Designed miniproteins, single chains. Designs and how they scored, part 92

Each design is a single chain, and the fold is of that chain. pLDDT is the mean over its residues in the fold that is shown.

## One batch from the design tools (miniprotein)

Design m3400
Fold by ESMFold2-Fast:
Structure m3400 (fold): chain A 68 residues (1-68)
Amino acid sequence: GREEAIEKLAELIQKLGGLSRRAARSAATAIIDGDLDDALARGLLVKEGGMTEEQADEVLREARRLLE
């Protein structure tokens, strides 16, 4: 469900980037709820999350898988 998708995505964001659990969960929620388009989400994960563009794309691919 939505909560499990958010939790799994938050764990991936925290593992790949330097975000705290709270910040990772906030980012995961915005992505899963569709509040951010892919380009904006990628930019925020790179600039705020300390991720490479490849790592940000991995997060967005996982979000799509979790919503299927």
Scores: mean pLDDT 83

Design m3401
Fold by ESMFold2-Fast:
Structure m3401 (fold): chain A 88 residues (1-88)
Amino acid sequence: SLAEEAARLALEAALLALENPEALNLAIGGALGAIGALANAELLGDERAAARDALAAAEVALKAAEIAGNEEAKRLAEEAIRLAEEAL
């Protein structure tokens, strides 16, 4: 689903941002949020709830990516935001 794709991309972005110590707290928060969004999509089948959670995780991942200065992480987080908004 779009929400599952958004959550996966948000997780990937957050994990890339983990490489920078300044981004650690936001990257961890984004990763945990994305895992929660995936659980909502897969276990509960609630696309809207999963999309909302994926959007929140993607926004945190984007902030982490910006602090990390990681352009690939930023791109993945921005795509995650787009897909999550499309799924809402």
Scores: mean pLDDT 85

Design m3402
Fold by ESMFold2-Fast:
Structure m3402 (fold): chain A 80 residues (1-80)
Amino acid sequence: SMAEDTAETARIVAERLLKEGKEQEAVEIMRNTALALASELLDEKSQQEVKEQLKKAETMPAREALEVINEILDEILKKQ
C-alpha cells in the first residue's frame, strides 16, 4: 500500500541518517512519518494515542526512541 511504501522509505532514510551519526534527524523523520500516517489512516482517538506515545518517546535516548517509534509505526499500519 502507499502507507507501507511511505513507512519503508522513511525507515531507509532513517537508517542512512543513523549510519552518518545523525541520530536526532533519524528520530525526527520517523516521528514525522508516524504523525502523518496516523492523521491519514486513524480516527481522532487513535491519533491522540499515537501523539501521547510519541511524546513519551521524546524523553528517551535517540536509539530507544527509534525502537519505540518503529513499534508505533507498525501499530498504525496494522490499524488501517
Scores: mean pLDDT 85

Design m3403
Fold by ESMFold2-Fast:
Structure m3403 (fold): chain A 103 residues (1-103)
Amino acid sequence: MKVIILASSEENRRRLREALEAAGFEVLESIVVPSGVISHEEFKEILKRALEEGAILVIDERIEVVGRGDKELVDLLDATPKVVYRPERLEETIERIRALAEA
């Protein structure tokens, strides 16, 4: 199962990547957004990449998406399998990714 990580810090990126790889997932890309803020346009590109690769998007709960939303963003959000990552709930995150992989 392929995964793309969107993390709010290098430490969260590394921790999440190591845990997911140890659980048997293939991490295609791990992106850090140090500000915790990403534009709608940048977020759409990440969603498109996840769909193209057949990957599950794992998003740090601390990341805020800002800018003008449009129909393309809504359609991409509905189509892209995604899990919200909480550092205190790492095991729950892994289980949710497995559940989506089996659906």
Scores: mean pLDDT 81

Design m3404
Fold by ESMFold2-Fast:
Structure m3404 (fold): chain A 60 residues (1-60)
Amino acid sequence: SPQEEGIKEGKEELEKPHTKEELETMIEILKDVLKQKMSEEAKEGIEELLKFAEEKLKKL
């Protein structure tokens, strides 16, 4: 589905090297996406991406 493809692409993008500012921007986008109504599966995927981005930011 488009949502599942977006989550996969988001994870691949987040696995690339990023600056602190880029990670902060991606975290804000993911938080905004989570404010929208979505399926539980899509919500879990976005929450995992958010957690991954936040953990990456902590390492910088």
Scores: mean pLDDT 77

Design m3405
Fold by ESMFold2-Fast:
Structure m3405 (fold): chain A 55 residues (1-55)
Amino acid sequence: SAKEEAKELAEKMFKNPKEATEEDVKKVFELLEKLSEEERKEFEEYVNKLQEESI
């Protein structure tokens, strides 16, 4: 699903920010536009968790 694909890309970018490409960022934004309001909220919670784990 678009939600799972966006989560996988976000995790990859947080783990290896130097390897994150402009195309990866663009793809995440395209996937976010496909998400419902509820799915976007779930994605935001996932990203917040990734940020806390990266500390």
Scores: mean pLDDT 76

Design m3406
Fold by ESMFold2-Fast:
Structure m3406 (fold): chain A 110 residues (1-110)
Amino acid sequence: GTEISGSKLNSASLSNVEELIRKIQEIVDELAEEAGLPKLEFEFDPSKSPMQNIQDLVRKLADWLEEHPELTAEFLERLEEEAEKEKNEEVKYGLQAVIEILRAMVPVPP
């Protein structure tokens, strides 16, 4: 995987972090609805740094996937598709960073 720098994440535009959270919220909402689960709500806080917003996002995602491990593969696949389509480089990097962090929390068997 690509090594993700916290310094680079913290240098991201707050508006691009808000867009990142919005895109992930849409994917989570669609997947939760398809699975018959309650929707997960993410909050963007403009008083926090880009890195703090991303950390809060990843923590909520990790907790949700720990409760619903059967959704992990599908969720990561949808995030990868969104990252591939993304034309904004900061949003794309943010999506890739979230994918890499979540993959580190769920070891893939060899």
Scores: mean pLDDT 77

Design m3407
Fold by ESMFold2-Fast:
Structure m3407 (fold): chain A 87 residues (1-87)
Amino acid sequence: SMAEQKKQQLVTKLSAAGILIAAAQLEIELGLPEEVVRENLEQARELLREAEELLKELKENGELEPEEIEEFEKLIELLRERLRELE
């Protein structure tokens, strides 16, 4: 279903954002150029924006249980905070 596809896309985007944030943290620790770190953080930010849009669509269509909504919202907020700490 389209709901299942959107949920898969949401999980994929959140996973990708998490990987990019972890990579940026490691790059900072290794003293890599600011430009390299910035590119990863910008990509992570865009993925989180897209994830937020998908979550909103799934919520508006009643395609998620309340517990799933809470879990996704908490994860997005956690990733947003991690991203902020690295900027």
Scores: mean pLDDT 88

Design m3408
Fold by ESMFold2-Fast:
Structure m3408 (fold): chain A 95 residues (1-95)
Amino acid sequence: SPSDTTQIQNQVRAVMSGTVRRASQIMTPDQVQQIRQISRQTGQQIQTSTPQQQIDLMNHWRDQVYNITGNSSIYQSMQQGIDNIRNGQPVPNPP
């Protein structure tokens, strides 16, 4: 339903916001800006995507962020967030 789609989009946004926050503590300002740009683009694509396409877009976003950061901790955290969305688990609110 439209309401269910909105909830999933909010969960995606939470994972993306958490990733940007984590990156901002570890990565250079230029890398953080690049991550923010691709996260916004991916988030926009997800708003018009089917559930089947959504996970593929999130996996592509994860790989793009890894190409920027080379950071396995960020990659693993992003993968866990994606898995939680796929499995219908609540995304923890970032502290």
Scores: mean pLDDT 80

Design m3409
Fold by ESMFold2-Fast:
Structure m3409 (fold): chain A 71 residues (1-71)
Amino acid sequence: SPAFELIALHLDELDTDGDGTISKEELRRVLAALGVDLSDAEVDALVAEFDLDGDGRIEYRAALAARSGTA
């Protein structure tokens, strides 16, 4: 979907060191910039689902891979 393509582009720009993770704050900013308005509870649910290490960082590449059907 176009939204996921735009999210992927912006997340890659924020992830300048290429570690495949972003913070909840960075995710919220990207979504807001793309016009995708999520509540704090919805963002928290996404972070909880994709924070595989429990460090408060979202594994955005894993999230995008899941949405693209690659696992």
Scores: mean pLDDT 66

Design m3410
Fold by ESMFold2-Fast:
Structure m3410 (fold): chain A 56 residues (1-56)
Amino acid sequence: SEEEYQRHLEEGRAALAAGDPVAALRHFGKAMSLRPDDPEVRELAREAYRRLKAAA
């Protein structure tokens, strides 16, 4: 649903701001399952993945 999609986007962005890319990817993954072709969530997931790789 729209509300679920927006909630996961918001929680994912908050996780990124908190320095938790693993939590961000989990939330963005759920948002992508709802709207897989949305460029916004795909770009956010790529950013979260970049931060995760940089931390490794």
Scores: mean pLDDT 83

Design m3411
Fold by ESMFold2-Fast:
Structure m3411 (fold): chain A 59 residues (1-59)
Amino acid sequence: SMTREAQERILAAARVMIEAGFDEEHVLRAVRLASRHLGLPEEVTQETLEEVRELYRKH
């Protein structure tokens, strides 16, 4: 679906930011902004934010 494709692109961009050394607060803000601009449902936005938090827990 378009929603799934958008979510995967946002997560790919988030991973690049994490590898570049951006802190969790900055990456979460960027993810929220991107999700808003791409019109993702709130539930999908929250799922995407939780995936980013999990990435920081592993790093």
Scores: mean pLDDT 85

Design m3412
Fold by ESMFold2-Fast:
Structure m3412 (fold): chain A 79 residues (1-79)
Amino acid sequence: RTVVKGKVTAEDGAVYDGTVGSVGDTTIAGFIDPKTGKEVLLVAEGPATKVGQVIEAKIYEGGDIDKPIGTATVTITSA
């Protein structure tokens, strides 16, 4: 498990700073959606291991993992 800082870029081009963690071969990032004030979860395949790494993720809101609400990129800013 590795915890790093990252930036999340949503499909609409908005950028959010969040906590990024890797568990095995999965990268997970959590942030607050500024439009709704709700916590959202991003899940991507592959570990976040180095600065400048860009990972494609699916966005889940309200704990509903059966229906992703969009996609985002996670850019690692510190490792």
Scores: mean pLDDT 65

Design m3413
Fold by ESMFold2-Fast:
Structure m3413 (fold): chain A 92 residues (1-92)
Amino acid sequence: ELRARLEALLAAGASLAEILREFLRSLGIEVSLEEAALMLEAINEYRLSNGEEPLTPESLIRELVEDPEGFLALAALLLQERDPALSDKLLA
């Protein structure tokens, strides 16, 4: 059901930040669209530094469904210095 919900948002023209926010809401984690955008920026910077392509809507949905814990742990680690309050939300 989560994958279908996120794919329905994508089909409706949702942004990556909107898709990520809906995923986090499904886990009981409340973030703003601005906070979700900051998470995506940090993850994309990390991916590019490792020779990976930036997240697409499809690759984001895949990561969120297949490795939600790994995605959240990485985002929290990358945000620890930039937004400690957001990092703490992701680890709670």
Scores: mean pLDDT 85

Design m3414
Fold by ESMFold2-Fast:
Structure m3414 (fold): chain A 62 residues (1-62)
Amino acid sequence: SLEEDLQRLRELLEQKEKLTPEDLRLVARHAYRLSDEAEAQGNRELAEELRKIADELEEAAK
């Protein structure tokens, strides 16, 4: 489920120091796609949470 995907993404963000910038960007890209999918399903709250974590992963990759 998208909720399970969100939880896994949060776990990855907790381990961000262990990931390369390239891996962080890849995960962020995936999170943005999941956000778009949540929005398409009408779950705007989940879409916003996924977008926020995608932004945090992208920021961590800088």
Scores: mean pLDDT 85

Design m3415
Fold by ESMFold2-Fast:
Structure m3415 (fold): chain A 65 residues (1-65)
Amino acid sequence: SKEELALAYKNLGDVYFSLGNYEEAADAYRKALELNPSDAEIASKLQEAEVQAGIEDIKVAVSRV
């Protein structure tokens, strides 16, 4: 079902997030949100993953200055 698939992507996102793979976590959460667009928890997790991915990108960019 859509609900089971959304939960699977959410769980996948949680695993990636816990590993520090924020870009992959964000991708998984986006897939979960596509399947369940009204889930505020998934939307919040996606925002957190995107912020963390952005912070890592800034760290990489600053290291090149």
Scores: mean pLDDT 80

Design m3416
Fold by ESMFold2-Fast:
Structure m3416 (fold): chain A 94 residues (1-94)
Amino acid sequence: SLSDAEITAAVADIVDAVGNLAMKRGDFEGAAELYKKAAELYEQAGDPRVADAYTNLGKAYEKLGKKEEAIKAYQRALDVDPSNEEAKKLLEKL
């Protein structure tokens, strides 16, 4: 049977997937809210996919022209996973 953490991570997966759809549709504000919620749920679950959710949040903030918020999101991804090459490369471009 699923633990509370496994259920929370599964909900985070759905929220993250909806965030990806929002990004593809150009709803960058909606995508940022969804990725932020996914990151919070992954953190609650203790799931290392928190780093990918923060990386996606940073990308959404860049699309919104929110450079400072994007930097903070990428830094948070690297705080969780210092080996996250995508977050590192995206932060270096800012």
Scores: mean pLDDT 90

Design m3417
Fold by ESMFold2-Fast:
Structure m3417 (fold): chain A 56 residues (1-56)
Amino acid sequence: MREEIRRLARAAGLPEEFAEGAVEHGLSVEEVRAILERLPAMVAAGRAAAAELAAA
């Protein structure tokens, strides 16, 4: 479980501390996968908002 979470975090470009934190907080592999699935959309939304502010 811990190694699977660590591999998922690494594949998503997150630091090892994220995987350690997820395990310490009792998150399952499925819960970590769900969080990572949302990250690209949140990052894209944040980037779009920053570009909009820079254009104003």
Scores: mean pLDDT 71

Design m3418
Fold by ESMFold2-Fast:
Structure m3418 (fold): chain A 73 residues (1-73)
Amino acid sequence: SSDFLERVKELAEAAMELVRTYIANPEKLEDAKEILEQLKKMAEHYEKVGDEESARILREAAEEMDELLRQSE
């Protein structure tokens, strides 16, 4: 469903914004890493159930946040 895919995109965008916010605060760095791990686990879940589009969106969001976190360290 395209409606479900839009929901996944909204979730990925919200998670990315939260990670960007938390990375700016040293006290929240572990919280940022936890959100990133949850994005990776969600991507793996959707890949396992055959939802390749949702998996790709979540994986790409996680990869972008991994790169941002690496650059911020």
Scores: mean pLDDT 83

Design m3419
Fold by ESMFold2-Fast:
Structure m3419 (fold): chain A 76 residues (1-76)
Amino acid sequence: SAEDEARADELIKEANEYHQKGDFKKAAEKYVEAARLEPDPNRRAGLLNLASVYYEEAGDTEKAKKYRDEAAKIEA
């Protein structure tokens, strides 16, 4: 919906702000939240892959693997 798209955009902006501050864990959390609101599978997979990268940078290898695996299972 338009509401979900607007909220996803807000969450991506918040994620970018956390990334600029070096808070990779919070950036990853916001990308995951945005992915849950993203109806397009390709864009959803992209957001989950980005979250995975930032969880890895934050040292959360378990969550990094979880979201990488989830992105890989999303159908095009």
Scores: mean pLDDT 87

Design m3420
Fold by ESMFold2-Fast:
Structure m3420 (fold): chain A 60 residues (1-60)
Amino acid sequence: MEEGLKYAKEAVGYAARAKTEEAAKKASDYAQLAGHYANLGDAEKAKEYMEKAKEYAESG
């Protein structure tokens, strides 16, 4: 639970730092998925979607 919540928080941080509106939208969508899986106790899926949020935020 704690680890998944950490990844969800990091995903939200990446979305907030996105360079473009398009990148922010995509990163935010993945951050929401990271939060969803964190609440389910699936830290692995939360981390996966956090990494995707980071990728899109940094790509924009």
Scores: mean pLDDT 79

Design m3421
Fold by ESMFold2-Fast:
Structure m3421 (fold): chain A 83 residues (1-83)
Amino acid sequence: SAEEHLSRGLKALREGNYDEAIEHFEKALELDPDNWRAHVLLGEAYLKKGEYEKAIEHFERALALRPDDPYVRKLLEEAKKKA
Protein backbone atom coordinates (compact mmCIF):
# COMPACT_ATOMS: atom_id res chain seq x y z
CA SER A 1 0.00 0.00 0.00
CA ALA A 2 1.01 3.66 -0.29
CA GLU A 3 1.10 3.89 3.53
CA GLU A 4 3.49 0.90 3.75
CA HIS A 5 5.85 2.58 1.27
CA LEU A 6 5.64 5.87 3.24
CA SER A 7 6.53 3.97 6.45
CA ARG A 8 9.50 2.19 4.83
CA GLY A 9 10.68 5.43 3.23
CA LEU A 10 10.51 7.27 6.58
CA LYS A 11 12.68 4.56 8.18
CA ALA A 12 15.24 4.87 5.36
CA LEU A 13 15.16 8.70 5.63
CA ARG A 14 15.82 8.54 9.40
CA GLU A 15 18.76 6.19 8.75
CA GLY A 16 20.25 8.62 6.18
CA ASN A 17 19.53 6.22 3.29
CA TYR A 18 18.17 8.95 1.01
CA ASP A 19 18.16 6.91 -2.22
CA GLU A 20 16.18 4.09 -0.55
CA ALA A 21 13.80 6.69 0.95
CA ILE A 22 13.26 8.29 -2.50
CA GLU A 23 12.52 4.85 -4.05
CA HIS A 24 9.85 4.11 -1.41
CA PHE A 25 8.23 7.57 -1.67
CA GLU A 26 8.14 7.24 -5.48
CA LYS A 27 6.40 3.85 -5.06
CA ALA A 28 3.84 5.55 -2.78
CA LEU A 29 3.17 8.13 -5.54
CA GLU A 30 2.78 5.35 -8.15
CA LEU A 31 -0.09 4.03 -5.97
CA ASP A 32 -1.48 7.46 -4.99
CA PRO A 33 -0.19 10.31 -7.23
CA ASP A 34 -1.88 13.03 -5.12
CA ASN A 35 -0.58 11.74 -1.78
CA TRP A 36 0.36 15.04 -0.09
CA ARG A 37 2.61 13.37 2.49
CA ALA A 38 4.57 11.46 -0.17
CA HIS A 39 5.30 14.73 -2.04
CA VAL A 40 6.47 16.43 1.21
CA LEU A 41 8.73 13.51 2.18
CA LEU A 42 10.13 13.10 -1.34
CA GLY A 43 10.92 16.84 -1.37
CA GLU A 44 12.69 16.52 1.99
CA ALA A 45 14.73 13.53 0.75
CA TYR A 46 15.82 15.45 -2.38
CA LEU A 47 16.64 18.49 -0.22
CA LYS A 48 18.87 16.27 1.98
CA LYS A 49 20.64 15.01 -1.18
CA GLY A 50 21.16 18.59 -2.46
CA GLU A 51 18.89 17.99 -5.48
CA TYR A 52 17.16 21.33 -5.02
CA GLU A 53 15.29 21.48 -8.37
CA LYS A 54 13.57 18.13 -7.64
CA ALA A 55 12.87 19.19 -4.04
CA ILE A 56 11.20 22.41 -5.32
CA GLU A 57 9.02 20.43 -7.77
CA HIS A 58 7.66 18.15 -5.03
CA PHE A 59 7.14 20.95 -2.48
CA GLU A 60 5.23 22.97 -5.12
CA ARG A 61 3.04 19.92 -5.80
CA ALA A 62 2.44 19.51 -2.04
CA LEU A 63 1.40 23.20 -1.79
CA ALA A 64 -0.92 22.77 -4.80
CA LEU A 65 -2.67 20.03 -2.77
CA ARG A 66 -2.59 21.97 0.57
CA PRO A 67 -1.80 25.69 -0.03
CA ASP A 68 -1.81 26.79 3.62
CA ASP A 69 0.81 24.42 5.04
CA PRO A 70 3.47 26.66 6.70
CA TYR A 71 5.99 23.81 7.08
CA VAL A 72 6.00 23.02 3.35
CA ARG A 73 6.19 26.75 2.48
CA LYS A 74 9.29 27.08 4.69
CA LEU A 75 10.91 24.01 3.05
CA LEU A 76 10.14 25.40 -0.43
CA GLU A 77 11.82 28.73 0.47
CA GLU A 78 14.87 26.86 1.81
CA ALA A 79 15.15 24.79 -1.40
CA LYS A 80 14.76 27.91 -3.60
CA LYS A 81 17.43 29.77 -1.59
CA LYS A 82 19.90 26.88 -2.13
CA ALA A 83 19.06 26.29 -5.81
Scores: mean pLDDT 87

Design m3422
Fold by ESMFold2-Fast:
Structure m3422 (fold): chain A 56 residues (1-56)
Amino acid sequence: MEEELKKYFEKGKEAFEKGDYAGAVNYYGKALGLKPDDEEVRKALSEAYRKLKEQQ
């Protein structure tokens, strides 16, 4: 990954692991904005959206 994309992706993972799915969506969204065709980021964003919708 490019350095910037990797940084946002890592922050998204950290937020996701903490249960901050809104934060994960935000960071993964920024990463996807940098590389819209990145399948790994798209899958992570989709999973974060699913968890956010299920969150209390």
Scores: mean pLDDT 79

Design m3423
Fold by ESMFold2-Fast:
Structure m3423 (fold): chain A 74 residues (1-74)
Amino acid sequence: MTPEELREKYREALEAGNVQEAADLFYEYLKKTKDTSIELVADAMAILAAAIEQGNQDVLDKITEAIKEYNKKV
């Protein structure tokens, strides 16, 4: 799956309320992309907020890993 496909898929998953799928796809996108835009921070915060609301620890752990990947990009 290309970065473009991953971005489309995680946005679809987030819109559908599939927070676990959104977090997994978002993490994969961050590993493959050079994108460091502020919009990625907004997407991460949206996934994090939904994970907190659902009490989903697996998603919380995954989004934490995604934030660490973002921070490695400078």
Scores: mean pLDDT 77

Design m3425
Fold by ESMFold2-Fast:
Structure m3425 (fold): chain A 99 residues (1-99)
Amino acid sequence: MEEKLEEIRRILLEAGVPEDHVRLIVNALRSVYEAKDDFDLEVAGAIALIAITVALQDKSLTPEQKELLRRISDAVVEGVEQKDPEKAIELALEAAREH
């Protein structure tokens, strides 16, 4: 729920990921959670992956920050493939908490 998205936001900010990337990623993850059908979930998932890919192309990010973002990306892919928006957010939070 919103508490899980706020925790993901906090972890990314504490890891030093730039606020602009964090805002875009968290907003995209919220859209994943709010998806009403499989089509909305696929679109929201694609937008989240684009936001993460844009962040990964930022040359100022450390290897540790990029690894954190890659783990969140993998979680989004898994949740979308399983057609489970709640699991996508739970896996993303678990991935974020791993470091």
Scores: mean pLDDT 85

Design m3426
Fold by ESMFold2-Fast:
Structure m3426 (fold): chain A 73 residues (1-73)
Amino acid sequence: MEAEKKRQEEGLKKLKEATELFLKGLNSKDVKEAQEYRKKATELYEEAVELLDEETLIKASIEAKKEIEEFLK
């Protein structure tokens, strides 16, 4: 169904944006800047959790972890 696919796509997009902001926070030397990135990442993550089903969220979380590991390489 188009509506379910759209919701899942939106959730995955928000989760990816949250991961990118989290990585920016980790790379920031400014504590205040790092906190702002973390806050925004948390907000997007909460929105993604509301949109995604549990199975999809778990799979996306594994993918996000892989992206973080690649960034820290």
Scores: mean pLDDT 77

Design m3427
Fold by ESMFold2-Fast:
Structure m3427 (fold): chain A 56 residues (1-56)
Amino acid sequence: SKDELLREISEITGVPLEVVRKAFENASEEALRKALELAREDPELMRALILHEAGL
């Protein structure tokens, strides 16, 4: 489920769920699974990428 993956990415990175949803609005579930794996390995990098994609 895409929503569960987005929530987990939000929790790991500390980025609000609404911002995470915006950054990944067109992402596939497979892309979200890979993003979650990256977030677990490097939460700071994933946080920076999400904020950049969201225009923040």
Scores: mean pLDDT 86

Design m3428
Fold by ESMFold2-Fast:
Structure m3428 (fold): chain A 92 residues (1-92)
Amino acid sequence: MEEEARRAAAEALEAAIEVFEAYREHGEDVENIPEAQAAGERAVEAFRKLLELDPELARRVLEVLARAQELAAAGRYEEAIELLRRALEEVR
């Protein structure tokens, strides 16, 4: 993997983990948590950068994020966070 694309993937996954941790702790009140909003913005910007650098890696990250969102929608935030942490290990 190109180091720049790998860094963008890691940034997107790390920021997504912060967002999911905030949802686990605060639930719907997460919209009132500035750190969670900042993490969400970082995740979007990192993913946009990744999509320009490596569309195939971006697709794989998107698939992981989609699965994590499904787990979170079921209230399974710990499993969603663990899934994202494993994906982060793979792109490092």
Scores: mean pLDDT 81

Design m3429
Fold by ESMFold2-Fast:
Structure m3429 (fold): chain A 87 residues (1-87)
Amino acid sequence: AEALIREAGRLLAEAYIAYYEGREEEALELFRRAQELLREAGASPEERRRVQLEASAEALEEIAKKEKDKEKSEEFKKGAEEARKAL
C-alpha cells in the first residue's frame, strides 16, 4: 500500500510541473494515473491530503529552480514552504 501511495505522490508532483509548463494533456494523464494508484491503495482522506501537500511542495520547489523571473521564483518557494508547514 505504501509503495502505491509513494508512486502516486511522485506522479502528482510530475503532473503539477507538467501543468505549469503548459503540458496540459501530459499533466491530466499523470494526475489520472496518480488517482488510480491512490484508489488501489485504499488511501484515507488524511493520507491523500498529505500526499497532495508533499507533491505540491516538491513541484513548487522544482518550478522555482527553473523559473527565471525572481519574483515568481520567490512566490513558488513561499508556496512550497506553506505546503510543508501544513503537513
Scores: mean pLDDT 84

Design m3430
Fold by ESMFold2-Fast:
Structure m3430 (fold): chain A 88 residues (1-88)
Amino acid sequence: MSVEQQITLRATATSIYLVGLVVEGKLSEEEAKRLAKLVLEAADAAQAGDLERALRLLEEAIEEARRAGAEEAARRIEEFKRAVEELL
């Protein structure tokens, strides 16, 4: 797979995971929507070659997940951030 395809796949998987947390009652729909938006915007920035912006958006998402008490969401987004750092 290309780097762009790997970033897209991982961002999509992360977003699906966040929806799963809403179904489990661990995250609200509004919180999941906000976090998914940040993850997808970070994926777009990474694909455009703006690594600094991508990492900043992911750090914001991790902080927001932690403030919401959603440690599983924060961990999953941290895994995506690490993957972006490794692919670029």
Scores: mean pLDDT 85

Design m3431
Fold by ESMFold2-Fast:
Structure m3431 (fold): chain A 92 residues (1-92)
Amino acid sequence: MASPEARAVAEAGTEVARAAAEGGPAGAARGAGAAIAGVGAAASSMFGGSREEVARDARAAAEAAEAAAEASGSEEARRAAEEAREAAERAE
């Protein structure tokens, strides 16, 4: 099973992707990247990745979510990016 932290990052990435779609094609592409990174973090946790690997992947997903929020300009995307950052901090 994926760790709660990795799952939270994956969920936040999905929310950013949905919110970024409202910002048009560039925002949607950025949001899709954030969602994929979040899923990667969850998968790493599930396959027994080290705590440091999970934390690193979660941080990368949070950074991608923040970039997607910046590209979309939506408040909903920014909120989702904040949630992803919190999840990454908990993974450390």
Scores: mean pLDDT 68

Design m3433
Fold by ESMFold2-Fast:
Structure m3433 (fold): chain A 64 residues (1-64)
Amino acid sequence: SIEEGEKLAREGAEAAEKGDLEKAIELYEQAIKKFLESGTSHGELLAKIVQKELEEVKKKLEEQ
């Protein structure tokens, strides 16, 4: 679950770098879900980090 979340978060970051903001949002949301499904404190911390990145991408999409 954590490994899958990390992969999705990395793919989300790549999508954001390419300007595919909607795809980045979808990938970050999936990553957060995978981290939280782990039921671990580490997963919760990673989910919070990705949640901040998700919020930044959403703001960029809204301001376009």
Scores: mean pLDDT 84

Design m3434
Fold by ESMFold2-Fast:
Structure m3434 (fold): chain A 70 residues (1-70)
Amino acid sequence: VEEKLEEVRELARRAAELYREAQATGDEALLAEARELDERAVALIRELKEAGDLEAAEEAVRLAVEAARA
């Protein structure tokens, strides 16, 4: 489960960076890539929730929110 938490964190961080760069540059390709990474992070969180690991799912959401705000 730790591997999934790290993957969610990395995906959310990359998505947030690409969103900021897309907003600064107007590059629609970066915006599309950011959305794709964000959707993958959401899918992993859903997998954790469906597996019944609610603590890991909550931690994944927290990591994603923190990465997006940083």
Scores: mean pLDDT 79

Design m3435
Fold by ESMFold2-Fast:
Structure m3435 (fold): chain A 84 residues (1-84)
Amino acid sequence: SELVEETEEVLRRAKELAMENLKIAPKELLPEAIGLLLRVIGLEFDLELAKERGDEERIEEILREAKRLLEEIKELKKKIEELL
C-alpha cells in the first residue's frame, strides 16, 4: 500500500529528527524534545492498529498527523540550532 509506505516513511523521518533533537537539546528544551518523540511513538502504535484493521481512513488521518508532527519537530530543531 502506497499510503502505508508514505506514512511509515514520514514517521521514520520524524523519529530520526526527534532523536537527533534529544542529542542536541539544551536542558530547557528537553521536555519538549521528549514530548515530540513520545508523540511519534504513539502514532507508530496507531498505524500498526490501523494496518491490522485495514482502516484506510485512519491511516490517512495518521499520515496528516505525522506530517504535522514532522513540521513541529523541524521547528524545534531550528530553535535548538539557533541557540547553539
Scores: mean pLDDT 90

